# Designs tried in a protein design run: designed miniproteins, single chains, continued (4). Part 32

Each design is a single chain, and the fold is of that chain. pLDDT is the mean over its residues in the fold that is shown.

## One batch from the design tools (miniprotein)

Design m13076
Fold by ESMFold2-Fast:
Structure m13076 (fold): chain A 76 residues (1-76)
Amino acid sequence: SKKEEQEKILRAIGLTIRIIGEIEEARLKGVLSDEVEQQVRDLVRKGLDALAAGDYDEAIRLLEEALELVEQALAK
C-alpha cells in the first residue's frame, strides 16, 4: 500500500542518516579503515540506488548491512 511504501522510505532515510553519523564518529575515533569506509559507502550507494528504483526491501537490506559494518568498526 501507499502507507507501507512511505514507511519503508522513511526507514531507509533514517538508516542513511544514522550511518552518516556513525561514519563520522568512527573517523573521529580513528577506528574506521579506508577499506571498511569504502565498503560502507559502496553499500549506501547501492541501497540509495535501490530506493530510487522503488526496490524498498532491497534498499533497507543494503543499508542495514552498511550499518552493521560501521557498528562493527565502532565495537573494536
Scores: mean pLDDT 88

Design m13077
Fold by ESMFold2-Fast:
Structure m13077 (fold): chain A 105 residues (1-105)
Amino acid sequence: DQAAANATLAAYAQGLEDLAAAAREAAARDPEGAAETVARLAEGAVAAAEGAVRAARAAPEVDEATLRRAIAALREMAALAREHPAAAPQADRLEALAAELEALL
């Protein structure tokens, strides 16, 4: 179901944007103390991105605008995660998932 798949993708894109915003806000408030919060949010972003990949692959005609939003949010989260050593493995996985989504464009 294209409409259901694209609606699911849109929900994951919004979730990724919200997670990236929360990580940016946490890092801005306490750059040194934010490491655990950023790592937790990055783990959530990996799970959401895996959902986005599944939804995009299930759509016969993917919504490119929504897909580009998800990719942008993932790359922002990866950049934030790279600033924190505890989150570095999530950063690499987020970049890999962004590349998987970009391959669907």
Scores: mean pLDDT 86

Design m13078
Fold by ESMFold2-Fast:
Structure m13078 (fold): chain A 85 residues (1-85)
Amino acid sequence: TPSLQQLREVESRIRDLIDSIRGLPDDEATARAREFMRRLIQEHGIDLTLQAVEVVYTDRLISGTNEEIRLASIVLRQVLEIERE
């Protein structure tokens, strides 16, 4: 069973990813997000990673800028696409 500490760690790494892809062209942002999320899924599993992305995405929907929502949407899309593989 994943610990709350693991969930918070994955959430933090996703926030760092969003910051790192800010200002990149869409194709570069998408490619970097996909590779990063694939590694997180390999390390922590799909269920925990998806929970972490949903928390970050929801936080951005409530209190983020349009750009932050857009970047979080890119990250969420990558996780959902990897899940379908």
Scores: mean pLDDT 85

Design m13079
Fold by ESMFold2-Fast:
Structure m13079 (fold): chain A 68 residues (1-68)
Amino acid sequence: SADLAELERLLGPDFAALAAALEGTPDFGVRLAKWLATRHDLPPEAARALSRARSVAEVLAILRPHLS
């Protein structure tokens, strides 16, 4: 999808693959937030929003302001 391609461009293939594998699961946002915490220093509000994300589109909307 276009959203997954943008996510791969911004955060790399490993994160995009993880997002694709987890999309639609109850652990989606929480697991993505944990993965990013090891590589990126996110504001607490952004990390909290990410843990509640349900789709790749929501992840992009949350992270885009913190990534060039």
Scores: mean pLDDT 79

Design m13080
Fold by ESMFold2-Fast:
Structure m13080 (fold): chain A 91 residues (1-91)
Amino acid sequence: DIEERIRKLAKELGLPEEKVEEVIKNSVPESLELLLFQLEVAVEAKETGDEEAIEKKYREEAEKLEPKVEELAPVERERKEKAEKGEEIVV
């Protein structure tokens, strides 16, 4: 049973039971298989003491958030548009 394996691994990782149940409830079977794989990888990283794997995941998540916020900044978008407009008019 995939759901039971997910619960067991999530508990081993110290994940909140409420969030785990919410994900299971809202997921299709394909999503549950992916979640199981991700939890197995996380448990393996914890067992091996691979702090680099945890740091890498944190870096990837931070990279998704920070560049997106900076890219969505109105001032930076205006600067890019102004540069392109200047190059079109002057050149």
Scores: mean pLDDT 60

Design m13081
Fold by ESMFold2-Fast:
Structure m13081 (fold): chain A 62 residues (1-62)
Amino acid sequence: SLAYKTLKEVIERAKKENDQFTLDVLKKILKGEDTGVFGYLQLLADIMKEEDREKLLKELGY
């Protein structure tokens, strides 16, 4: 899905740039926690299939 691709690209970019803040926020968003930042990424995670969210959490080291 587009939501999966977009979040995967954000994760890959954050890893490449060693952006620990963004990686931590993405972990919280994928767990369904409200972070108060990156609301557009929260929306993408909320409409994503549970299987796709789990795949992205594994990429974040969950």
Scores: mean pLDDT 79

Design m13082
Fold by ESMFold2-Fast:
Structure m13082 (fold): chain A 72 residues (1-72)
Amino acid sequence: VDLRAAAERALAAAREAKAAAEATPEEDAAKLTGLKIAAIGHALEASYLARRAGDPALAAEAAAVAGGKPVP
């Protein structure tokens, strides 16, 4: 298993979910909430996998998508 490749795929999924959430009207609260949860989940997975792969730059990008600092 290539942890860096897995982290990159998770980050791509997080970015897609974040973009979809930003394009979703506030009135569609259920869809917006689901997309925000998906974006954060994928971003945290990407950050974890990137740290395991020894790629702190990728981990930082993933943390930025999650809107916070990476937590152990």
Scores: mean pLDDT 77

Design m13083
Fold by ESMFold2-Fast:
Structure m13083 (fold): chain A 80 residues (1-80)
Amino acid sequence: MLRAKLTREDARKVMEYAKKKGIPVVLLTADGKRYESPEGAAEALPDGPADVLIGAKTPQGEEEVRRFLEEEVGAPVERL
């Protein structure tokens, strides 16, 4: 599972990337709610960076999401 600080637009981008690549992911917000869609994740986040957890079903899917966040979005990521 990955920990990151994401804006609403960053969350949309990563969830859209995962959907396009066929990688099943879930985004968890600080209130413990789970989001599996780009629209749901984006709407759940405030304007500005917020703490989120991102999980994928496979280690390979999680590594692709981590690379996208660090290389394309520019968001620092911690592995849990």
Scores: mean pLDDT 84

Design m13084
Fold by ESMFold2-Fast:
Structure m13084 (fold): chain A 80 residues (1-80)
Amino acid sequence: SAEQVRADIEIARRRLREVKEEIKKLNIKDPKILEMLKKAEELIREAERLYEQGDLGGAVLQLASAEALIMGIRVLIKLS
């Protein structure tokens, strides 16, 4: 439903905010991590755009990609 997709967008925004804050606290300068962060932000913005256009399926796919990148960032932070 549209309400569930909106909730998933808000969850993705919160997780992105949390990972950005962790990057700042740890003073991470790794270009790969920063590039993945930028891509995750772009994917969440695209999900929001698709949601506003009524493309719920497109929004869900962009959110899934963003969540995968956020997970990858968290793994790389632990390995750094």
Scores: mean pLDDT 89

Design m13085
Fold by ESMFold2-Fast:
Structure m13085 (fold): chain A 67 residues (1-67)
Amino acid sequence: SREEIVKKINEIKEEIKKRMEEGEPRQTILQRLAKDLAALLESTPEEEKQFTMDLANELIEEIQKLS
């Protein structure tokens, strides 16, 4: 469901922000983000895939601006 996708995106966002606060290098942060978002996309039903991709792209842009 879309609620589950939003929850997973928020969990990924919180984990990434925590790792950034702990001083992980930008390259490591971006690799982790890519891996977690790829896993989420693989688990997303076809009908919700575009919704997940849109949220994933928004999160990537947000983290890139913060890093």
Scores: mean pLDDT 82

Design m13086
Fold by ESMFold2-Fast:
Structure m13086 (fold): chain A 86 residues (1-86)
Amino acid sequence: MVLVITLGNGKVLRFEPGATGQEIVDALREAGASEDAVFYVAMAILSLGPLTAPLTEEDLRKLAELLRKFAGFLKDEGGIESVEIE
């Protein structure tokens, strides 16, 4: 299972179970995600646990559901274009 986040700028990020919220946030910033996109992703992760905790397969599924809700509101190049589970 892999969480796939595509940004409005075309960058694609892939995360496996065991990735921390901090690793996801840092990867999004480096890929050019907007401050709003990073904020919403961080808040979604914090609803599941601390940013330092490894995310389980169930956590990544919940995160994908939460981020799909925000994708519709974040439409710029640094926003979230799509969120998928593979």
Scores: mean pLDDT 83

Design m13087
Fold by ESMFold2-Fast:
Structure m13087 (fold): chain A 77 residues (1-77)
Amino acid sequence: SIKDLSDEEKEAILTIIEWLQFKGYITKEELRTLLPHLSDEQIDRIIDLLEKEGFIKRENGQYKLAKTVEEIIEALK
């Protein structure tokens, strides 16, 4: 459940969303650079969760917002 996330995982999600709001997309390689303190397995779990919740979508090897930033932030409360 998204509400069962650690504070560190929530901060990682907010960082990803801020990037997506500013840049419009993020690649797996950019995620590793953006979140160097997380393992590949942790990044994969966060991305899988965001996709399952419908917050992001994958297009042409890139991730993009599928919901508004406001909707995602509300879901993290």
Scores: mean pLDDT 83

Design m13088
Fold by ESMFold2-Fast:
Structure m13088 (fold): chain A 73 residues (1-73)
Amino acid sequence: SLKEKARKFAEDVAYLRAMAAGRELEKRTGLKPEITVEEVGENKLRGTARAGEEVREVVLDKEKLEEEFLKSL
């Protein structure tokens, strides 16, 4: 459904943002980052990049991303 595609788009954006943060961690630590994306309260997506003990997080508005996807169709 269109709603499923909008959700996937929002999750993909969160993943890409976390992956970008992970690349900066890899450059600093020499370690490959672990990337996770989870839904957190208030319709937010949290993308996390971890390299060893260093962590970077990005928080995105899921509803806003889904709305942007629907407007682009």
Scores: mean pLDDT 83

Design m13089
Fold by ESMFold2-Fast:
Structure m13089 (fold): chain A 134 residues (1-134)
Amino acid sequence: SKEEILKKVKFLLFYILGFDEELANRFGVITSRLGYETGLAILAALAAGVPLSVLRDKTSPVAQEILEVVREFAKTFPDFEEKSLEEIFADVVAGLDALPDEWKPLLIEFVRKAGKLLGVDEETIEAMIADIEA
C-alpha cells in the first residue's frame, strides 16, 4: 500500500509536469499556497482512495502511510528541509485548515481530473469531493 501510493504519486507528478499544463498550473497554485507537504498529501490521499479528512487523523494507519510517502517524496524537491512525521502532519493539517472556501472548486476539479488519471473509481472520487465540500 505505501509502495503502491508512492508509485501512483510518481506517475501523477510525471504526467502532470510532462503532459498536462492545466493540472501542472493547478498543482503549482495549491503547493505555493498550502506548501509542498500539503500538496503531496492531497495527491497521496487521492492515490490511496481516501477522503482528505483522513489526513487529520494521525492515528489512522493509512494516514501514517500517506505521511511517510509525503516525507519520502518531499526529499526530492529543491530546498527541502528534513522534517519529522509529526512536523509533516502539523503542516498538512495547517494547510488543509488554511484552504479558503473560494478555493474548494479548484481543489474539487483537481481531485476529479487527477483521480480519473489514476483510474480511481467514480464513487471514490465523489466521496472525496463530498468531504471537501463539507
Scores: mean pLDDT 76

Design m13090
Fold by ESMFold2-Fast:
Structure m13090 (fold): chain A 72 residues (1-72)
Amino acid sequence: MVTLRVLVPSSVKFSEEVLRRLGIEVRIEEVGPGVKALFFTGETVDEAVERVVRFIEASGIPVELDPDLVPP
């Protein structure tokens, strides 16, 4: 399994309803002042990326992928 970390500003709001509707397992942590991390899990990199894309499309949130989870 692969887990992607996506960074969003802590000021960004999204509803549990959006997450429930997508059926995506997401863990949320505050990783620094003004920044939250969202963790998306999939069996493959492509599956995890697809889940991130669906979340972005549903929420309209500007997000950045964690470079530590992208191969060099």
Scores: mean pLDDT 67

Design m13091
Fold by ESMFold2-Fast:
Structure m13091 (fold): chain A 73 residues (1-73)
Amino acid sequence: MAEKLKEEAFKAIDAGDFEKAERLAMELVGLGDLESAREVIDYLKKKDPEAGERLEKLFDEGVARTEELLRRS
């Protein structure tokens, strides 16, 4: 499942469908596949730096918040 979502996200980026790529990356985050989500974000950033940076910021903030909660427990 996760590998297929990553493949579809890359295909969407190649087609210029950045909205679909963003949704698929967030779905990967929801599945706990942070590595695949990061790869999609990096690829999007190479094709569209603004869209990629926006998605990367949301991802990084989510990860940092989770790490802070774990570190405090």
Scores: mean pLDDT 76

Design m13092
Fold by ESMFold2-Fast:
Structure m13092 (fold): chain A 76 residues (1-76)
Amino acid sequence: DDSLTQFKEDQVRRQLQQDFPDSTIIQVIVDPSKGPVGVIVDAPPGQISDIQRRSDILIDRANQATTIDQTRQNLS
């Protein structure tokens, strides 16, 4: 579902940008069969490990959702 996948991408990007305002979220990588699978960011070196950990959590939570409402709840 393209609309669900797009919403997952948008919510992962939004939450990462909110959590790491000093970073630039260049791209959320999407697999059409799975949803978001990774992110490309430009960030201070001291934040890279925290961004990696947080993005992994957000991606996993996004991909557990089957509806837009569940995605919103999981990525709050």
Scores: mean pLDDT 84

Design m13093
Fold by ESMFold2-Fast:
Structure m13093 (fold): chain A 84 residues (1-84)
Amino acid sequence: SHAEKLLEAMGYILEGEDAKKQKDNETAIEYYERAIELLQHILEENGVSLEDIRLGKDEGLDPVVATAGKLLNLAKQKIEELRK
C-alpha cells in the first residue's frame, strides 16, 4: 500500500539523518536516495505533480500522497546539501 511505502521511506530518512550525525555522508545519501525511490513511486501511481505540492495545492489530496511529495522535496534538499 502507499501508506506502507511512505512509512518505509520515512524510515530511510531517519537512517539517513543518523548516518549524517556520524559524518557518514555517503551512507546518508544512499538512504535519502532509497526514500526518494519510494516517494516517487507514490506520486507517479497517483498522478500527482511535485510542483503542485510545493505550491501548497494539496487541498483535498490524500494525506499519504501530500506527505510523500513534501518528504521527496526534503530528501532531495538533504542530498544537495551533503554534495556541496
Scores: mean pLDDT 81

Design m13094
Fold by ESMFold2-Fast:
Structure m13094 (fold): chain A 97 residues (1-97)
Amino acid sequence: MEEQREEIEREAERARELIPALAEETVDYLEAHPEEVRAELEETLATDPNPAIRERARFLLEVLGLGREEQLRALEAYLRRLLEERKEKALAELEKK
């Protein structure tokens, strides 16, 4: 049995179960601190040398302009995409061994 592959798949499954809760916590934080979060994200987008971090900041700035239901849907979709990308990358790395 491919124990490492099974472990990666189980970790992805557990993380997937947590996505709705993580999205809700993120939206609650954005609602509690909208001006502070906006200022921080705008600064990150302007100054951060890492393009992946700037892309995340841009996405979150767009999410801040949405209503709660749209924010939850957008964050869940984003987190699910990141999880699938990370899983595929981990499995591809395992196949290279």
Scores: mean pLDDT 79

Design m13095
Fold by ESMFold2-Fast:
Structure m13095 (fold): chain A 82 residues (1-82)
Amino acid sequence: NDERIEEAAKLGYEIYTNGASPEEIQKIFLEFQKKVSETPDERGENAAFRAGAIDKLSVEEAKERGLEVRRKMEELLKKEQA
């Protein structure tokens, strides 16, 4: 859902802005990646977190990235059923 994607974007931004080391960011990212990324929401959350923490995007930009990834995965799942 949109709230979870926004929360992931905020988490990424906070990790970056609070001066977390690249090693700490990578650890948190790997823990996030252990989450099953089979649903569009989970893929969107991972994308939003990465956009904030790695690509250093604003919360709003990172959220938009996550929403875009979710939309693309939803489209792929619809095509698979066709």
Scores: mean pLDDT 73

Design m13096
Fold by ESMFold2-Fast:
Structure m13096 (fold): chain A 100 residues (1-100)
Amino acid sequence: AMDAFKKLQELMKKNKDIPKLLEELRKAGKTDIVNEFIKKFLDGQQKLNDLRAQLEKDLRSGKISEEEALKRYTDALNQLIKDYEEMVKKIKEELERLKA
């Protein structure tokens, strides 16, 4: 989980220009892709928060092991990382199309 979380933080740091790229897309009339990116990112964060709260409850009740909780959270983090990488790729591809 910690390594996956650090990878997500490093991806966000590496892509600190994303707000500027999203603004360029919005100015070019690509509001739909900008809104899709924001929605998917926020939905992903909400799902992680909901999962964390559920896993904490299940751990306290003895319903799951710490290993199972860590695995589920790590899998969710890795999925969020993959989704973020795919969305960044789409943003860059749309910007290249605007230059053509």
Scores: mean pLDDT 79

Design m13097
Fold by ESMFold2-Fast:
Structure m13097 (fold): chain A 86 residues (1-86)
Amino acid sequence: MGKVGDSVVVAATSEAEVEGLEKLLGDEIEEGRAEVLSSTETSAVVKLEVKLKSGKKVRLILEVELLSDTEARITIKEVEEVEEFE
């Protein structure tokens, strides 16, 4: 499972972002919900609630930084296992 400070650089596409998150988490995402908490021209802070293929539910705070027109870095700022989503 990913931990605070873990990061991945991905292509700036939704598919590559999901694949990068699965790599950070060490498990496949079955379903998820994202909420943008704040954004700038080059970065966003995103709250992510995901159910993993293992059945585990995880809440994350991610920082997404635009490195170029084609690349983004995703960093885990907070991670916790939860019993239920809101």
Scores: mean pLDDT 76

Design m13098
Fold by ESMFold2-Fast:
Structure m13098 (fold): chain A 88 residues (1-88)
Amino acid sequence: SLDAIAKKLDADKALGAAVLGMIFFGSKDAAQTVVNALKKQGLSKAQIIQLLREITNYGGFDAPAENVRQGLQIAADLLGVPLSEIVP
């Protein structure tokens, strides 16, 4: 399932760009694009949360922590879950 999720992200270059905007800039529009695109691709809420948790392991250390937190908080709000479900 994790490998399948990673392949979906890599196949969609617009989704990849939106992920970068969410993580590096805390962009609300980017976070909305990420969540909506993944839902449209048929991912469950749990799969989207799992993907967001994995994404932080690739860019989160090089991105400003506040921007990462802001982007993930917006994504969490859009999914109707607390931020702790993404970053425990």
Scores: mean pLDDT 75

Design m13099
Fold by ESMFold2-Fast:
Structure m13099 (fold): chain A 100 residues (1-100)
Amino acid sequence: EPVISKETLERLALVAAEELKLGKKGHDLVAAFVDMLLRDVFGFSPEEVEKLTGKPFTLETLLKLSVDELIEILRLAMEKMGVSQTVIDQLIAFIKEVTS
């Protein structure tokens, strides 16, 4: 796979968040977004996310988590990838807006 820069990952994450904000609402859609972002944008395996959070990383597990728990998983993964705090804050704000 081609090496993706942190700046490119941050840009892709923000674009994905904007698409979620415009096209999707509700808790289950946020769970699907978190799965997509961690798997497709950041390239985390389920095992890597489980190691970070201490919880099984499956769509079934994500669908059972609260929005705050989903945000915490995403925050920890983004911090591990070295994503800037500004981008983390923007992504969290978008997630909160789509669950309103």
Scores: mean pLDDT 69

Design m13100
Fold by ESMFold2-Fast:
Structure m13100 (fold): chain A 65 residues (1-65)
Amino acid sequence: SEAAREAEATRRAQELARGNALKGYAAGKVAEVEKLRAEALASPDPRAQAGARAMEEALREAKAA
């Protein structure tokens, strides 16, 4: 169904965003990750906003490790 395709696309976008945030954190580029997160949150695209939330969670987990 269309809803299933949209849900799958959202999950893939969140996984990609999480991975990019963790790679950026490991590279010492937290400010760049925070900028990308802010841009995604400002987007009218719900998928981009979901990705921004995944980035925030990834950064919180990385800092707590």
Scores: mean pLDDT 82

Design m13101
Fold by ESMFold2-Fast:
Structure m13101 (fold): chain A 77 residues (1-77)
Amino acid sequence: MEEDIRRALELLDEIAAALLALSQFAAGSAEQQAFIAANSARVAALAAELERLAERPEVREALERRARELEAELAAK
């Protein structure tokens, strides 16, 4: 269980880091577009795995709390 929580948080952190990095680029810049092209498929795959782990209540609770914090930060960008 703890390993699943750790893995899920790692996945969430990777996804959040990618999204945060994306949000730091100038909107519509060539670098932002390149980042999206290079990372969107990877982020989607990580998100799918995270979604499966999140079906467990213990994992879901930890993820929901972290995701909320990260979403708030991304939205504030």
Scores: mean pLDDT 75

Design m13102
Fold by ESMFold2-Fast:
Structure m13102 (fold): chain A 69 residues (1-69)
Amino acid sequence: MEEAELEKRKAELKREYEEIARKINELMSQPLSEQNLEELREQSKKGQEVVDEMKKLGIAPQNAVVVVK
């Protein structure tokens, strides 16, 4: 019973996390500017909220911070 509900919620949270990761990747493909840096910080905060929800459901991802160089 609980497993079925957890599976559905895990899928939803994974999708949200992927959306945030994609947006960060898109910002990284653009020239570095103050606006892009601010958006990256906002996306990082959103990602942290999604990770917090994942941890509550027992599906904490290995990497909560997206770092590219």
Scores: mean pLDDT 70

Design m13103
Fold by ESMFold2-Fast:
Structure m13103 (fold): chain A 67 residues (1-67)
Amino acid sequence: MDRALALARRLLSLSDEELEELASKLSGAAAVVVRAVRDGHITDAEALARGLLNQPETVEAIEKALA
């Protein structure tokens, strides 16, 4: 949970511009998640973290794009 929650909190702290740039570097589920945060469809870090908990590949892809 801690890894997914830390990522969720980080994504929700990014500006719309930073989220758009991040989404442009991603594909599939990772891009969909980042765009959903940008568009305001996801506003709760714990709810986002629960969704990410079952998708370790999505978490890894987003973390690599952020590094």
Scores: mean pLDDT 82

Design m13104
Fold by ESMFold2-Fast:
Structure m13104 (fold): chain A 90 residues (1-90)
Amino acid sequence: SIEEEAEEIIKRLEKVGQEAVDVYYDESLSDQEKIEKLKELKDEMEKLVKKLEELRKKLPSDSEIAIKVDIQIELAKKLLEYIDKKIKEL
């Protein structure tokens, strides 16, 4: 179902977001390794956000899943801005 697909994308987006945080705070990684990994995670997050935005158009606006999707898109966009800023600071 569309709802199940949205939930799967949300779970993947949450996992990728956590991986980006973990990479940034990993003291065993060089700045160059962090930049490379963060860029890959950023690209994956951007693709997941686009998929989630397309699925959102197919969901009833008053549904719990639609609200959850809207929240997750907003959080992901804020994290993407944070990742971009951190890449520039490294």
Scores: mean pLDDT 88

Design m13105
Fold by ESMFold2-Fast:
Structure m13105 (fold): chain A 88 residues (1-88)
Amino acid sequence: SSLVERVLEAMRRLAAARGLPEEQVQRAIALFEKALPTLSEEEIELLLEALELQTELLEDYRRTGGRVSPELLERARELQERIDKLLE
């Protein structure tokens, strides 16, 4: 699958984890399909990692009753540092 296809799949997984209505999911996906071609490959890769991490954080939060693992928080911190470097 293309990088864009992987981002769209990650968006669908996050939306499903959040319990969003299908109509809202389809609209959000259509908007992302238009926006993604305007981003660099590195930006799209960071977006993919961010979406996957958000899904894992949400699932961990629900499983633990409001706690998040230190490992997921460290991944979030590392991802933020990579984004900051890209924006410099």
Scores: mean pLDDT 83

Design m13106
Fold by ESMFold2-Fast:
Structure m13106 (fold): chain A 65 residues (1-65)
Amino acid sequence: SLSAQELLEKASVEDRMKLSEIVDQATHENPGASVKDILQITLERLKKENASPIAIETVEALLAS
């Protein structure tokens, strides 16, 4: 399986921008949340918005580390 870094490098500019946007929004809306909690919120939002499989897999890989 690919590492989070390898998945991120394979992701399109649009996928990376979408991931960054959702992470930034989750961070701003959840002050004091841990990085792991922000990643879990990000994963749920990506799934709800039908984001690309590579974006979803990248966050899952980060959560598994």
Scores: mean pLDDT 81

Design m13107
Fold by ESMFold2-Fast:
Structure m13107 (fold): chain A 70 residues (1-70)
Amino acid sequence: SELEELKQKLKEIGEKIKKAKTWEELVELAQQAEAVLQQIKALGYVDDPEIQELVAEIQKILGEKAKELE
């Protein structure tokens, strides 16, 4: 399923963010997350509850990791 592939991509990006050690890695991962979110919007999946939860988690861990690195 296309939706399940997008969910899997968000989960993988989230795990990579948790392991990021540099600002360059974090910026690249944030850009990857944004690209997936644009695909989700284009396909009409923005209102999917699991997508919303995964996006919220990514935003949270991005903020936490940014604070840890700078």
Scores: mean pLDDT 86

Design m13108
Fold by ESMFold2-Fast:
Structure m13108 (fold): chain A 98 residues (1-98)
Amino acid sequence: SAGIRADATTRIEARTGDEAGARAVADAFERAAEAARAGASPEDAIALMLGALAEARAAGARIEGIEFSGLSSDPAKVAEAFEKAAERLRTELEVRVE
């Protein structure tokens, strides 16, 4: 998407220590986006994501942090931000040929 101002929209960034952490974050972001698209509030979508990340960490996934900036009260914008963040993590995982 050609956005005029990226800083004018909700941004979500994740820091992960391993591929398992990156996959867990991408999955959590995708589930949060689906919930927001289905009518969940931004707060409920974030809570769903945090719960999924807590379970992944308990299973040994290396998740160092999640940052939110410009958080919108519009669920559609929050869903789009989660979808874009998940796509970036998936792309990074697909390009890692080591």
Scores: mean pLDDT 74

Design m13109
Fold by ESMFold2-Fast:
Structure m13109 (fold): chain A 67 residues (1-67)
Amino acid sequence: AERVAAAREALQKAIVKEVSKLDRIPTPEELAEIARKVARPIAEQFGVRVTVTIDGGEVHVRVEEAP
């Protein structure tokens, strides 16, 4: 529960930081790749599972406790 919340916050901040390095608005595909790239170390650090999907042009990031 708390680890999931902390991982989600860390992931959101990491995504924003990577997006802010771009000189343009990323496509949903680019945003999903950025999310997956930063999600790997965060998932390992917090022991959570991160799933990144694209639905209707929106990127959805789901953070769950690892089984």
Scores: mean pLDDT 79

Design m13110
Fold by ESMFold2-Fast:
Structure m13110 (fold): chain A 63 residues (1-63)
Amino acid sequence: SADAQRIMDIIDAMGQDTYTKTQFYNALRQANPSDDTRQRIIDRFNATGKDTYTIAEIRDIIS
């Protein structure tokens, strides 16, 4: 989706191998997705129980 691509563009621009949950929430806020997309992504992040994520894990969560 356009929302997912915008989030990935922000994450890729940071140039990191791993990201914290706080960095994800900042990217999510910056991307300004629809409320439904935002809630779905937040629920999926919360379900992981993790503090750090790879780019591949981010892509799977936001898809």
Scores: mean pLDDT 81

